# Designed miniproteins, single chains, continued (3): the designs that were tried, part 11

Each design is a single chain, and the fold is of that chain. pLDDT is the mean over its residues in the fold that is shown.

## One batch from the design tools (miniprotein)

Design m8350
Fold by ESMFold2-Fast:
Structure m8350 (fold): chain A 72 residues (1-72)
Amino acid sequence: SKEDKLKEINKRLRELWLQAEASTDPAERERLIEEMGELYARAVQELEGASPEQAARAGELMRALARQELAK
């Protein structure tokens, strides 16, 4: 179901975020941020019917927000 998929996506995003917060390796942190962006892009495309272009922009926004938050 859409609800089950949202639950799994939120769980995975949280796991990636916690790993990024704990990481002191810039390369690992960047990889985790990229994975979060890709996961979010797929989620909006599959669950919300976003176009590939809209999904790509959503992924870019997720990466930007993650970088901003980790800089605090």
Scores: mean pLDDT 84

Design m8351
Fold by ESMFold2-Fast:
Structure m8351 (fold): chain A 67 residues (1-67)
Amino acid sequence: AIKEEEIEVVLEATTSSGKKVKVVVKGTNSNFEAEVSKQVKEAIAKTDGKAGNELLEQARKAYEKYK
């Protein structure tokens, strides 16, 4: 039994038009990687290439920090 540790990460990016995009990723130690991948992929589909690239970079750094 893994004690459920909630990991919450806020990813913030800016679009080419200067709009801020925030993605709040919630997961547990056991599923955080899967949740990051899922939620970042959804956010990228709904934003521009600039913000999408920034979200991918922040997600990668968050994963490395919390793995």
Scores: mean pLDDT 73

Design m8352
Fold by ESMFold2-Fast:
Structure m8352 (fold): chain A 89 residues (1-89)
Amino acid sequence: KALEAAINTVRKLTEEAAATTDRERAIELVRMIGEIAVQVSENPEVKEEIRRIVEEAVARLAATTDPEERARIVRETGEKIVELLEKEL
C-alpha cells in the first residue's frame, strides 16, 4: 500500500511539475518525485536508476527555456519512475 500511495503521489507531482510556469518549481518537484520513489523502492538497482533518471531530468530542465519541452521532460521522467515502481508491486 505504501508503494501504491507513492505511485499516486508521483503521478500528482508530475502533473503539477508539467503545469508550472516556474522552472525552479519544476526542478524542485522532480527532485521531490525522486526522493519519494527512492524511499519506497526496496531494490538498490532501482533506487540507483531512479537517481540517474532524476539527475538527467534536472540537467535537461535547467538547460531548456521552452515550456512545452519542459512539460515533455517532466512527463517522460514521471512515466519512467512510475513504470519502475509498478514493477515492484
Scores: mean pLDDT 86

Design m8353
Fold by ESMFold2-Fast:
Structure m8353 (fold): chain A 96 residues (1-96)
Amino acid sequence: MLDELAKELHKLLEKGESDKKIIELVEKTLPELVPEVKEAIENSKSLEELKKKLVRILLLKAIEQAEKEGMPEELVELVREAIENGDAAELLAAQE
């Protein structure tokens, strides 16, 4: 489900769809992320900056779900620290 949201968000951003369409998709899929996504949109001056902020939001949600599914707490903290430092976002961008 989170992977499907990430793929659909990528498609909307690549097509240059409106901020409203991005918010509608998040509300339909993971409404709990709407406040963070809205803040990312409001505080981003470029598409590239918005993409980086959205990736961080999705990665933090993914690690939260992984922790609930039995991922060791130590691994969760390491990944969370990498996301906060921007390393995970750069790694994801490099996979193209």
Scores: mean pLDDT 73

Design m8354
Fold by ESMFold2-Fast:
Structure m8354 (fold): chain A 120 residues (1-120)
Amino acid sequence: MSEETLKKLREALELIRQRKYEEARKVAEEMIRTAETDEEKAMGYAVLSVVYMMELKFEEAHRYSVEALRLAPNSPLVEATHLAAYLAAQGKHEEAERVFRLIEEGRYEEATELGRAALP
């Protein structure tokens, strides 16, 4: 993954924290458009999933998380995002929020472990 992709990912997560969801969506769309690898494209879809989850559009959030997982199945960030979106779609909003908080903190492996433990 390039330093530019990691920079864009950090910028998008900061915008989400500031509740600037429209701006975060634009960053995610640019990440998808400029992606040179499936992993970089998956990061953009993961950000879109988070944006839709924060807007309480859980069906859209889940759909984008599935696309991200298809492109980068072994990425902890992508897996954690998919688990959070799935939990939110199942009505497990508190569990989804805890997973997302770890994602915001850059603790992707811990987010994945927590998300897996919360599955039915």
Scores: mean pLDDT 83

Design m8355
Fold by ESMFold2-Fast:
Structure m8355 (fold): chain A 82 residues (1-82)
Amino acid sequence: SKEEKIKEALEHLDRAGMLAATERPDNTELLDAIRKAIQSLKEGNYEEAIENLQKAIDLAEKNGVTRAAEHLRKALELVKEI
């Protein structure tokens, strides 16, 4: 269901945020992109959530936060199916 996809995407975003905060607490741009993706998704703004997820993935990959990037990609797949 749509509700289950949103819940699972938010769980992946939360895990990504925790990993990013632990490995790169100084990367405010990455943390901000994840925060904005969470907020957009909670507000039902799926287009904005996708944009922020794509930005967060690029930033996580650029900064070597591979585990966060994996969770962000899972969240992006789920949001695209809504």
Scores: mean pLDDT 90

Design m8356
Fold by ESMFold2-Fast:
Structure m8356 (fold): chain A 105 residues (1-105)
Amino acid sequence: APAPEPSLEEKRRKLGREIADDLINAMVANIAGIPVEEVRALRAAMRTAEERQRYAQLEGELMDAAVRGDKKRQAEVLRRLAEFVRDRNPEFAEKLLKRAEELLK
């Protein structure tokens, strides 16, 4: 059979994922006090499924804390994210730790 053209449904799913990713990246950037481009670069640098799963878990915890207005929990998750990225990007890790302290004031 000839290769099927991408259906409207498949195009809609791709657009939905891109919109969701952009919104999540923007929310993480806002909470962390970091440019959204740095968040995108961090996500793009993850090469293994395990790294991507760990990031997704931390991202979900950060979003949950943000929705609840729980600044203490947001700071805790930012510290865990900093530990996760420290070996790969120590400068990014330092920015996350600084933001965690600022959230607790």
Scores: mean pLDDT 76

Design m8357
Fold by ESMFold2-Fast:
Structure m8357 (fold): chain A 68 residues (1-68)
Amino acid sequence: MSLEELAEELMKRYFSGVSNSQLLAFVKEKLPDKEFTLQDISDLRKELDANKDNPEKAFEIAKKFLES
């Protein structure tokens, strides 16, 4: 799965209202060599919520999160 496809799937799950624990499980499954925490997901959600009316910016935030 490409980084862009992963970011798109993450955004789809975010908009569908899944929990932070479910988002964490998803990123850990797809990027098992990266150490994501529940706090990282919480921080991501805050940034996405701040950019809810700007889908292009929200997508770039998700993509950058997955690159780190």
Scores: mean pLDDT 81

Design m8358
Fold by ESMFold2-Fast:
Structure m8358 (fold): chain A 75 residues (1-75)
Amino acid sequence: EELKKLEEEAEKIAEEQVEERRKKLLDESIQRQLNGEPSIIGPLNIQEVEDELEREKKEIYEKVLTEKLKKLLES
């Protein structure tokens, strides 16, 4: 039960951080378009951007879960 709670917390944190990153990338893309610069997110590179966000999500999840597990084991 405790392990499942830690996994759920780690997943939620990873999802929230990646969603914030996605929003920031979208905002930067819009601002670049307004300045006549090429978009960071577009049809040509949207898959690459999503792949990077998915990788970042996994890294955050593993880091948060590891930190929570270490605290539990040290207790």
Scores: mean pLDDT 75

Design m8359
Fold by ESMFold2-Fast:
Structure m8359 (fold): chain A 55 residues (1-55)
Amino acid sequence: SLEDQLEELNRQISQLVDQWQQAVQQGDTQRAKQLEDQINKLISQADSVSQQLDS
């Protein structure tokens, strides 16, 4: 369902944000940038799914 997809996307975003925080703390700029790109893509997907759930 769209609700299940949104829940899964939000879970993935949370995990990537945790990884991004670790990369920033370690000074791994390259990894942090890659994670930012992935997070932004998932946020866009979550926004699209969320809009589809709006009646």
Scores: mean pLDDT 85

Design m8360
Fold by ESMFold2-Fast:
Structure m8360 (fold): chain A 65 residues (1-65)
Amino acid sequence: SHHKKKLLEEASKIAKRHGLPEVKSIEELDENEALLAMRYKVTEDPDIKEAVEKMLKIRDELKRL
């Protein structure tokens, strides 16, 4: 669906800002979220925390489709 494509494009923009690969599926979104969460545990960077929270919101929206 167009809505699903738009959500994956939004997740890909977040991923690219943090040097992570494009998101084409929920599985790839979960992998990028896990990597960002791991980085946040080490760095405590609020920008990384915000990226994790946004990825989780996009995942929840994708699961409702």
Scores: mean pLDDT 87

Design m8361
Fold by ESMFold2-Fast:
Structure m8361 (fold): chain A 67 residues (1-67)
Amino acid sequence: EIDEIVEEMAKLLGLSDEQVEKIRETLKTYPWLISNAKKRIEDLKTRFPPSPELEKVRAEMAAEAAA
């Protein structure tokens, strides 16, 4: 989902709300950039491994989905 990718990039790069909206529009217009964005997110996550807080949120969402 484009929104998910944009939110993840915003958190990793510290983007403003305006920048987030611009990126969302760009990815909707140019879908090939979605692949590039995913690659960059993966690279950033490699440098900044998941935090305990992120893991907790992930676990909570999985539990909600399983309920």
Scores: mean pLDDT 68

Design m8362
Fold by ESMFold2-Fast:
Structure m8362 (fold): chain A 74 residues (1-74)
Amino acid sequence: ATTKEEAIAELKKLIDEETDPNIQSYLREILKIAEKITDDEEALRLLNDVKSVLRVPDPMQKLFLLRIVKKKYE
Protein backbone atom coordinates (compact mmCIF):
# COMPACT_ATOMS: atom_id res chain seq x y z
CA ALA A 1 0.00 0.00 0.00
CA THR A 2 1.22 3.49 -0.95
CA THR A 3 -1.98 5.51 -0.35
CA LYS A 4 -4.35 6.12 2.57
CA GLU A 5 -7.12 4.45 0.51
CA GLU A 6 -5.05 1.25 0.13
CA ALA A 7 -4.04 1.33 3.82
CA ILE A 8 -7.72 1.59 4.87
CA ALA A 9 -8.63 -1.30 2.53
CA GLU A 10 -5.92 -3.49 4.13
CA LEU A 11 -7.04 -2.48 7.65
CA LYS A 12 -10.65 -3.45 6.78
CA LYS A 13 -9.35 -6.84 5.58
CA LEU A 14 -7.48 -7.32 8.90
CA ILE A 15 -10.72 -6.54 10.78
CA ASP A 16 -12.65 -9.12 8.70
CA GLU A 17 -9.90 -11.76 9.32
CA GLU A 18 -9.84 -11.16 13.11
CA THR A 19 -11.64 -13.87 15.12
CA ASP A 20 -11.40 -12.25 18.61
CA PRO A 21 -14.48 -9.98 18.98
CA ASN A 22 -12.71 -7.64 21.46
CA ILE A 23 -9.71 -7.13 19.16
CA GLN A 24 -12.03 -6.78 16.12
CA SER A 25 -14.08 -4.12 17.93
CA TYR A 26 -10.94 -2.19 18.89
CA LEU A 27 -9.58 -2.41 15.32
CA ARG A 28 -12.87 -0.80 14.15
CA GLU A 29 -12.18 2.13 16.51
CA ILE A 30 -8.67 2.43 15.02
CA LEU A 31 -10.25 2.36 11.51
CA LYS A 32 -12.31 5.48 12.44
CA ILE A 33 -9.04 7.26 13.33
CA ALA A 34 -7.37 6.07 10.10
CA GLU A 35 -10.28 7.55 8.08
CA LYS A 36 -9.52 11.00 9.62
CA ILE A 37 -5.82 10.88 8.63
CA THR A 38 -5.06 13.08 5.59
CA ASP A 39 -1.39 12.09 5.03
CA ASP A 40 -0.74 8.86 3.07
CA GLU A 41 2.54 8.18 4.93
CA GLU A 42 0.85 8.55 8.34
CA ALA A 43 -1.94 6.15 7.27
CA LEU A 44 0.72 3.63 6.14
CA ARG A 45 2.58 3.98 9.48
CA LEU A 46 -0.71 3.30 11.32
CA LEU A 47 -1.33 0.17 9.19
CA ASN A 48 2.23 -1.08 9.80
CA ASP A 49 1.92 -0.46 13.58
CA VAL A 50 -1.38 -2.44 13.59
CA LYS A 51 0.21 -5.31 11.58
CA SER A 52 3.13 -5.43 14.06
CA VAL A 53 0.74 -5.59 17.04
CA LEU A 54 -1.36 -8.35 15.41
CA ARG A 55 1.77 -10.57 15.28
CA VAL A 56 1.72 -10.65 19.12
CA PRO A 57 0.09 -13.98 20.15
CA ASP A 58 -1.35 -12.89 23.55
CA PRO A 59 -4.84 -11.27 23.18
CA MET A 60 -4.50 -9.07 26.30
CA GLN A 61 -1.09 -7.78 25.17
CA LYS A 62 -2.56 -7.13 21.67
CA LEU A 63 -5.36 -5.01 23.19
CA PHE A 64 -2.87 -3.05 25.33
CA LEU A 65 -0.63 -2.37 22.30
CA LEU A 66 -3.61 -1.44 20.06
CA ARG A 67 -4.61 1.13 22.71
CA ILE A 68 -1.10 2.64 22.43
CA VAL A 69 -1.40 2.73 18.60
CA LYS A 70 -4.81 4.46 18.86
CA LYS A 71 -3.40 7.08 21.26
CA LYS A 72 -0.37 7.70 18.98
CA TYR A 73 -2.60 8.63 15.98
CA GLU A 74 -5.45 10.48 17.81
Scores: mean pLDDT 83

Design m8363
Fold by ESMFold2-Fast:
Structure m8363 (fold): chain A 92 residues (1-92)
Amino acid sequence: SLEEEYAEIAAWAERHFRDEIEALVQQGLAQVQAALAAGASPADLQALVRDGIVQAISTLTGQDPSTVRRLLENRDFDALAELVRRRLAAFE
């Protein structure tokens, strides 16, 4: 199931990219806090979160951010899941 697949992806990501994920989360949180302190609009915050998601998926899949952004824009979650599955297979 998709739920089991996402749980396995999350567990794999924590095993192999824990430090990178933690660093990205800390960086993203700092950027959101700075933007909020500067009076950022909801649109600015949405763009910041979206860019953070693109960078996280890029790191997780090994794909460049432009490819990830295009797949997200097209809502091609099946292709994104396939890229993550290929990355998982490379660790087995």
Scores: mean pLDDT 69

Design m8364
Fold by ESMFold2-Fast:
Structure m8364 (fold): chain A 71 residues (1-71)
Amino acid sequence: ASEDVAKGRELLAQGKYEEAAKYFRRALEKDPTNREAIAGLLRVAGKLTEQGKFDEAAEVALPAVRAIRAA
């Protein structure tokens, strides 16, 4: 879980947004309350939005939004 978040952050720093989202989703699947995974997915969604990739951003943001609403 922590390892998945760490990898996600590393990939996000490298601009590998799609790969970063996979690791943050994996962390969230293991722990639905993982604040770092939620924050990571929202950061990826923000970066995808900056690139004009609105559909991909929405897909990435949805699991994070659902996790926040479940808390």
Scores: mean pLDDT 81

Design m8365
Fold by ESMFold2-Fast:
Structure m8365 (fold): chain A 65 residues (1-65)
Amino acid sequence: SEVDRVSEALRRAGERVLAGEDPRKAAQEASREAGVPVRLTEEPGQLIFTAETPQGPVSLSVPAP
């Protein structure tokens, strides 16, 4: 499903950031893999990846590096 594809893309983006990748680059790769725009929100102490699906928004939060 689209939700499953999007969720997997966000999970991989989180893994990339935890492995030391640039969060903005991770969001760009996630957008390509998900087939929908993935937005990055940078907050003190956390990074949030969000994508909109027909079932509603899907988000993943990871600690900021």
Scores: mean pLDDT 82

Design m8366
Fold by ESMFold2-Fast:
Structure m8366 (fold): chain A 69 residues (1-69)
Amino acid sequence: MKTEEVERRLEELLRSRIDAPEEEIRRVSRTVAEGLKDRGRVEGLSEEDIERLAEALAESLRAHEEMEK
């Protein structure tokens, strides 16, 4: 999978999982995709891997909202 595909797919999955500003979803997706690229982890990622990443990110973002109260 290519970095741009990972970024786009994460954006799609995060939009369906969390109620967050579009700008934040795009920023998070880009940051994660770039991080994976820097570590050479983009090649070999499956759709299932991306779905698991999106789920973990959504959970992390929800937990952060709870802690900000």
Scores: mean pLDDT 74

Design m8367
Fold by ESMFold2-Fast:
Structure m8367 (fold): chain A 61 residues (1-61)
Amino acid sequence: SRAELAARRRAELVEAMRGKSEAERGALGRQTYDELVTREGFSEAEAFGVVAAAEWELLAA
């Protein structure tokens, strides 16, 4: 489902961002956003939500 895909992409992004610099995390977030919008058919708001949730999980840990 779309929700399962969103959860998977969020989890993948969190793991990809671990131990990375702020600039590298920004680039990974932008890449994931672009893939969700252009390849997976997510709205900009949905894609932004996935990236923001991943960033929040990383910062809250």
Scores: mean pLDDT 85

Design m8368
Fold by ESMFold2-Fast:
Structure m8368 (fold): chain A 57 residues (1-57)
Amino acid sequence: PITIIINVTISNNMNSSWMNGVNNGGNNMMIMGMNIGISTTSSSNVSNVNNMISTMS
């Protein structure tokens, strides 16, 4: 629904800003993975991507 659209937009904007100046290597790659996941299958996979980031981080 509308919430997933908002999350996708915010995530994309964050990635652009992070790539420009706030790049933490592994975190940057994980954020990009989350953004792609949200864009393609945001309905239920956000928690899976988030858990992966927390575990690997």
Scores: mean pLDDT 50

Design m8369
Fold by ESMFold2-Fast:
Structure m8369 (fold): chain A 87 residues (1-87)
Amino acid sequence: MLGSGMASLWGSAATSEALRRDLGLKVTNEQIVDSLAYVARMMLSMTYKDAREMATEAIRWAQRLYDAGLSADEIGDRAVEESLRLS
C-alpha cells in the first residue's frame, strides 16, 4: 500500500513539472508543492508538514532531472524507481 502512494507522489511531481514546462503553465513551485502535499497527506496518511517536505523533495528531484535534459518519459520511469527505494 505505501509503495503505491509513493509512486503516485513522485510520478505526480514529474508530471506537474513536465506540464509546467511543456504547456508554459504560470504556476509557482509553492503552488505545485501545496497541491502535491495535499495529495500525499491523503494517500500516505502523513501530517501536512511531512507531506509538504516530501513534496518539496519530489519536485526538486524532478526539476534537477529536467534541467539535466531528461525527457518526461525518462523522468517518469525514474519516479517509479525512486518511489520503490523510498518504500
Scores: mean pLDDT 74

Design m8370
Fold by ESMFold2-Fast:
Structure m8370 (fold): chain A 87 residues (1-87)
Amino acid sequence: SEEEKLELFREGYLAGVKAKSVKEVEEFLKKFEDDLEKAQYVLLGLLRGALDAGKEEIVEFVLEKLEELNKKLPFSEELKKMLESLK
């Protein structure tokens, strides 16, 4: 649902803002490793949060994970629009 997608994005956003290291982001992402669709929305939130917080290392890591995930599960048109809005 749209509400679930927004909640996943928000959870990712807060994790991106608060993360002190790439390791914390990796540990956070473990809970989504079995659900690639949820991981897509969480990673978008992480990207925005890290960008807003000026965390270059985390931004780079999240972009790499988004590229890897897109190869396994291609982004929907909705998700592509969300990603473009964050650039």
Scores: mean pLDDT 83

Design m8371
Fold by ESMFold2-Fast:
Structure m8371 (fold): chain A 69 residues (1-69)
Amino acid sequence: SAAELEERMARFEAAPATVDLSRLDPAALRLAQQLKASGFSVEEALKLMATFFDDEDGVILALRYVYSH
């Protein structure tokens, strides 16, 4: 829902840009990199990744790392 996306965007923005790479799911990281390279915004990437991953924290950390670089 829009409210769930807004909450997840707020968590993304609150997360520090420095991420511990050992905590990242390699599959989530790879997909996040592909989505950024394809021109997806953070919001679009969050919507899509929610379809494939149940670990919301892992998704947010992967997107934070990828979109901060």
Scores: mean pLDDT 80

Design m8372
Fold by ESMFold2-Fast:
Structure m8372 (fold): chain A 84 residues (1-84)
Amino acid sequence: EKSEAVARVVGQVLLVMASKISEEDKKRLVDIVAEVSPETAKLVEQAIENAEKSDIPLTELTPEQVDEIARAIAEAERRVKELS
C-alpha cells in the first residue's frame, strides 16, 4: 500500500532525527537516498540538521545502522513511486 510505504519512509526519517550520526554517515545516508529520490534526500538532510540543533539526548548510530536506514528509505521511496 502507498500509505504503508510513506509511513515507512517517515518512520526512518524520524529515527534519523532521534539519532546522532557523524558527518561522514550523514553524507552516505543522503547520497544513498538521493540515488532514488532527491526530494527525500533533502528531507533527510533537514531532519538530520534539526536533530543536531536540538538539546535532546540522542542515541548515536553505527555506520552499519546508518547504511541500513538509508537503504530502507531508498527502497520505500522506490516502492512509493511504483505505486503512484
Scores: mean pLDDT 64

Design m8373
Fold by ESMFold2-Fast:
Structure m8373 (fold): chain A 79 residues (1-79)
Amino acid sequence: MEKLLEIHDAALEAVGKDPEARKRVLELLAKAAAAPTVEEKIAYVNRAIDALAEAVPELTPEQAAALKEYAAKAVEEEA
């Protein structure tokens, strides 16, 4: 739960600097929510995290990888 809130807050921060990046992240998260399979949900969430990392250069590759791992586990538990 806390990690998902951190992703949400980081996306809101990106809004102030790059509204196009925010739009990309939100569109990918919406596609993840609508995706019919766990594999597709994970793929869209991973793409959203990659877009977030592009918009927020302070987000390290290691942090992005950790968020992807956390998101994959969370999606699998919801399925």
Scores: mean pLDDT 71

Design m8374
Fold by ESMFold2-Fast:
Structure m8374 (fold): chain A 73 residues (1-73)
Amino acid sequence: MSRLEQLLAEYDRAVAELLAVGSPEIRAKVEQMRAELAALLASETDEALRAAAVEHAIRLVRAMIEAEKARKA
């Protein structure tokens, strides 16, 4: 399995976790972020840059999960 495939699986898992703890506003932001990432991956031919974009998206989603958990605590 490629590094990009592993990162995309991790991203999907992180998004699922965010959707489980998030508000309706978070769902709208997640849909926008997923569309933007998909568009970037469709236009980018450099696999290292594609991997870096997914890694950045995972970090953003993880930060949003922690912020939502802190807000509810």
Scores: mean pLDDT 81

Design m8375
Fold by ESMFold2-Fast:
Structure m8375 (fold): chain A 80 residues (1-80)
Amino acid sequence: MEEEYQKAVDELEKALREYFRLMRELGFDVDDETIERAVAAARNYFEQLKKEKGLDEALEFAKSAIENLRAQVERLRAQL
């Protein structure tokens, strides 16, 4: 379970970085500090959720966030 949670958090970070990379390719003004801040905020959010709601609920929320973010990434790719 902890390994699944860590994999989900890692996948979320990868999807966030890909999302911002595509935003830059489309001409949006996104700097490295903004990306790192967003990644850190996501990590902090899920760590707090894990502490408050437990590992299983944090994992389910992370999976949902990954699905939503991947959908956004695919929409951005369609723009390229």
Scores: mean pLDDT 81

Design m8376
Fold by ESMFold2-Fast:
Structure m8376 (fold): chain A 59 residues (1-59)
Amino acid sequence: SDAEEEVQRRAVRLMLTEGLSAAEALRRLGAELGVDLPPATSPEGIREMARRVAAALER
C-alpha cells in the first residue's frame, strides 16, 4: 500500500539524518501518531511495527 511505502520513506529518512536504527525510527513515528508498538527483537517484529504505523497513517 502507499502507506507502507510512506512509512519506509520516513523511517529511512530518520535513519539517515538522525542516525536511528530501523526500530528507533519506527518507534519515533509510532509515538508521533499515538500508536503502541511492540519491542522489536526480530525482523518479524520490525515488520509488525511498520504495519501498525502504516495503519495509523490511513486513519
Scores: mean pLDDT 79

Design m8377
Fold by ESMFold2-Fast:
Structure m8377 (fold): chain A 78 residues (1-78)
Amino acid sequence: MLSEEARRAGAEAARREAERLGVPAETADKIAQAVLDAETIEEAERAALQTGLASGLPLEDAVRIARAAARAMREAEE
């Protein structure tokens, strides 16, 4: 089961990458929440991607945010 530390790291990374890309704070918070609600890194990456796309983000931006979250989560689980 994914640790609370890993979920928090992923959510923070998603929010930071979203802010870097100029994504509105409301959308960044929705993506971060999707990561926090995930049970696995794969679920978090998919949820972040789907939430970004549903919020109207370009595919490139949504993918970058989802990958940033997944990377941070993997690093936290080591």
Scores: mean pLDDT 85

Design m8378
Fold by ESMFold2-Fast:
Structure m8378 (fold): chain A 67 residues (1-67)
Amino acid sequence: MEERKKLHAERIALIGEMIKLLDEIKEKKGKPKSVKELEAINQEFFNRPEVQELAKKAGELTKQILE
């Protein structure tokens, strides 16, 4: 397996984890009925330390893929 393909797979896995965390927030709060509710869910998602760490790691993997 080529190294670049492995890095892409790792990045996709991290994005998958982020989507899963976002879905958990949506399930907990229920489906947003307004733009403000959707914005509140997104703010809670991005304010989570685990999400910020995943986003940073995904960015670093992207740099490695691009060199």
Scores: mean pLDDT 75

Design m8379
Fold by ESMFold2-Fast:
Structure m8379 (fold): chain A 69 residues (1-69)
Amino acid sequence: RPALSEEQIAALAARLGVSEATVRAVADAIAAILERDGYLTGEQLEELAKKYGLTVEQVAEVLRALLEA
């Protein structure tokens, strides 16, 4: 299962202006979808953005970090 390090979570939280708990929750949700489906749709990015109080761009940045981990 793809996972971010504590350092990656802290860096993303600071960069995106959100809590580390929010980054961790979004990363876990993205990882679960990738494990189940192998990809994320634009609709799933929008749903995650709405659920966690992020922009679609912020969710995409967390996704990119996970794919590089």
Scores: mean pLDDT 82

Design m8380
Fold by ESMFold2-Fast:
Structure m8380 (fold): chain A 93 residues (1-93)
Amino acid sequence: KTVLVDIKSAEYIVKQLFDEEAAEAFREAFLRGLKIYVEDGNVDKAIEELKKLAEKEPYPARRQAINFAIDLLKHLVKLGYTKEEFEEALKEL
């Protein structure tokens, strides 16, 4: 539940810094990265897929939001949040 608060807070910050479209891009990218990480246990694979998504994004604000999703995923994994905590967050996002 703490990780869900961190994710929702990040989405809110993206919305405040950019717009609703950037917040949606952040949410979609973060969900995609989380699903890959939860399934494969490989954060580098998740990050690589999100980097490809960012490179294909023509709107600068949306691309920056995807990069924030990458940075948040790296940060949360480094903090030691468990697979179970990420799985619970996925159900609520």
Scores: mean pLDDT 82

Design m8381
Fold by ESMFold2-Fast:
Structure m8381 (fold): chain A 106 residues (1-106)
Amino acid sequence: SELESLKKELEELIEELERLLKEGAKPSELTLTTAGIIIKVRELLLAGADREELIAVLERIKELYEKAGYEKLAKALDYMKEAIETGDWEKYEPKIVKLLSEAGKE
């Protein structure tokens, strides 16, 4: 199903993120994978995935970024969570894009 395919793609992106972090990747090297995760989470929401499960995934990744001191990437995930909880994508999407752009310079 589309949902199962998207879940597998998200899992692969998370595994890549964890590998990059273990190898000492800086924020600029994580921006594309982070953007990919955000896109897949949104696609999963549209496909009817459980919101609480997606928020839990974002919280786990945010914790990894906070432990690494990657504040902009962690904040982008906070805005993603707020977008999921409120449905206000017009408000939060530009904030996410700006933070990812700024992290891409680190």
Scores: mean pLDDT 89

Design m8382
Fold by ESMFold2-Fast:
Order: structure tokens, then C-alpha cells, then sequence
Structure m8382 (fold): chain A 64 residues (1-64)
């Protein structure tokens, strides 16, 4: 349902925000290992952002 899709988008937004905070913490540590881990989180964040965008597009199409 649209409500279920919206709940999933909201959950993804919360997950992305949490991962961005973690990424910022790793960047502030500044060690080579922390910076590598931050870069890996950026890849995960990008994948979740793409999924969020796809779900939002699906919601918009279903309202048409």
C-alpha cells in the first residue's frame, strides 16, 4: 500500500541520517582506517539514497 511504501521511505531516511552521522564521526577521527571506513559508508549511503529515490518515484506514479 502507499502507507507501507511511505513507512519504508521514512525508515530509509532515518537509516541514511544515522549512517551519515557515523560517517562524520569516522572522518573526524582522521586515521587512514577510519577514512577508509567512512568511504565505504559513503558507498552504502549512496545505494540507500538511490533506493529511497526509486520508492519515492513509485509513490508519485501510484498517486497519478
Amino acid sequence: SLADLQARVDQLRAQIASLRRRRDELESQGTPEALRNAAELDEVIAQLEALRKQLEEQIRQLEE
Scores: mean pLDDT 87

Design m8383
Fold by ESMFold2-Fast:
Structure m8383 (fold): chain A 83 residues (1-83)
Amino acid sequence: SMQDEYNEHLDKVQEWALKKLQEYHVSDELLKEFQKYVDAVKQKAVAMLNQTTDPVEMEMIVGSFEVAVAMSKQGVINEQRRL
């Protein structure tokens, strides 16, 4: 289904972000906090995707998740650089 394709995409976005943070040698503590945050926003995105059939709303949900992950990833990289 389209929801299954979007759910797979959310998982890939999270996986790509984690791989990037590992390449930057981010601390285990920062990786755990990042993972906890992304898991929470992913759960919200999945719930919202399951409640809509509007393609525009689905794109907005996915886009919001991508922005949240990108912003969190940059924040973690910035914090690692301060250590």
Scores: mean pLDDT 86

Design m8384
Fold by ESMFold2-Fast:
Structure m8384 (fold): chain A 89 residues (1-89)
Amino acid sequence: SKDAADLLRKAARYAKKGDYKKAAKLIEKAADILSKDPKHQESARLLRIAARKLKEGDKKVASRNLRKAADLMTDKDVSDAVRKTADAL
């Protein structure tokens, strides 16, 4: 989804600035879009875990869950955007 990828690229930019609360909200919005497709439910679940851990200040666990979510994604644009978000942490 272009919309999910755009939200995740925006999340990466906020994460790079240290705005982890806004990054987490954007990750959650992307997860909500992706979860509308049953094939992406597990990826969306991992994105929600990452967002929660990011809000808690656990950047290491957040990054790990983002990378796990990206590994399950068949959409390369979304997968690449998730990896950029993980790299920004």
Scores: mean pLDDT 88

Design m8385
Fold by ESMFold2-Fast:
Structure m8385 (fold): chain A 69 residues (1-69)
Amino acid sequence: SLWEEALSLVEGGRDIPDEELEAILRRVLELARQAGDEALVRIAERGLANPEEARDTLDDIGTYLLTRS
């Protein structure tokens, strides 16, 4: 599912340097838009707008995806 692919990206992002998190957040945003998940779109867009919080946003996305399953 698109949510399982997004969760895989988030888990892989745990070992990625902060400067590369933007690419992961952009991919999650694309998957969220394809899934029509407006809540996930909103979380990913917030992370992209606030790069200083990208790691925290990635963790929030992971929690959201696990709660949704």
Scores: mean pLDDT 80

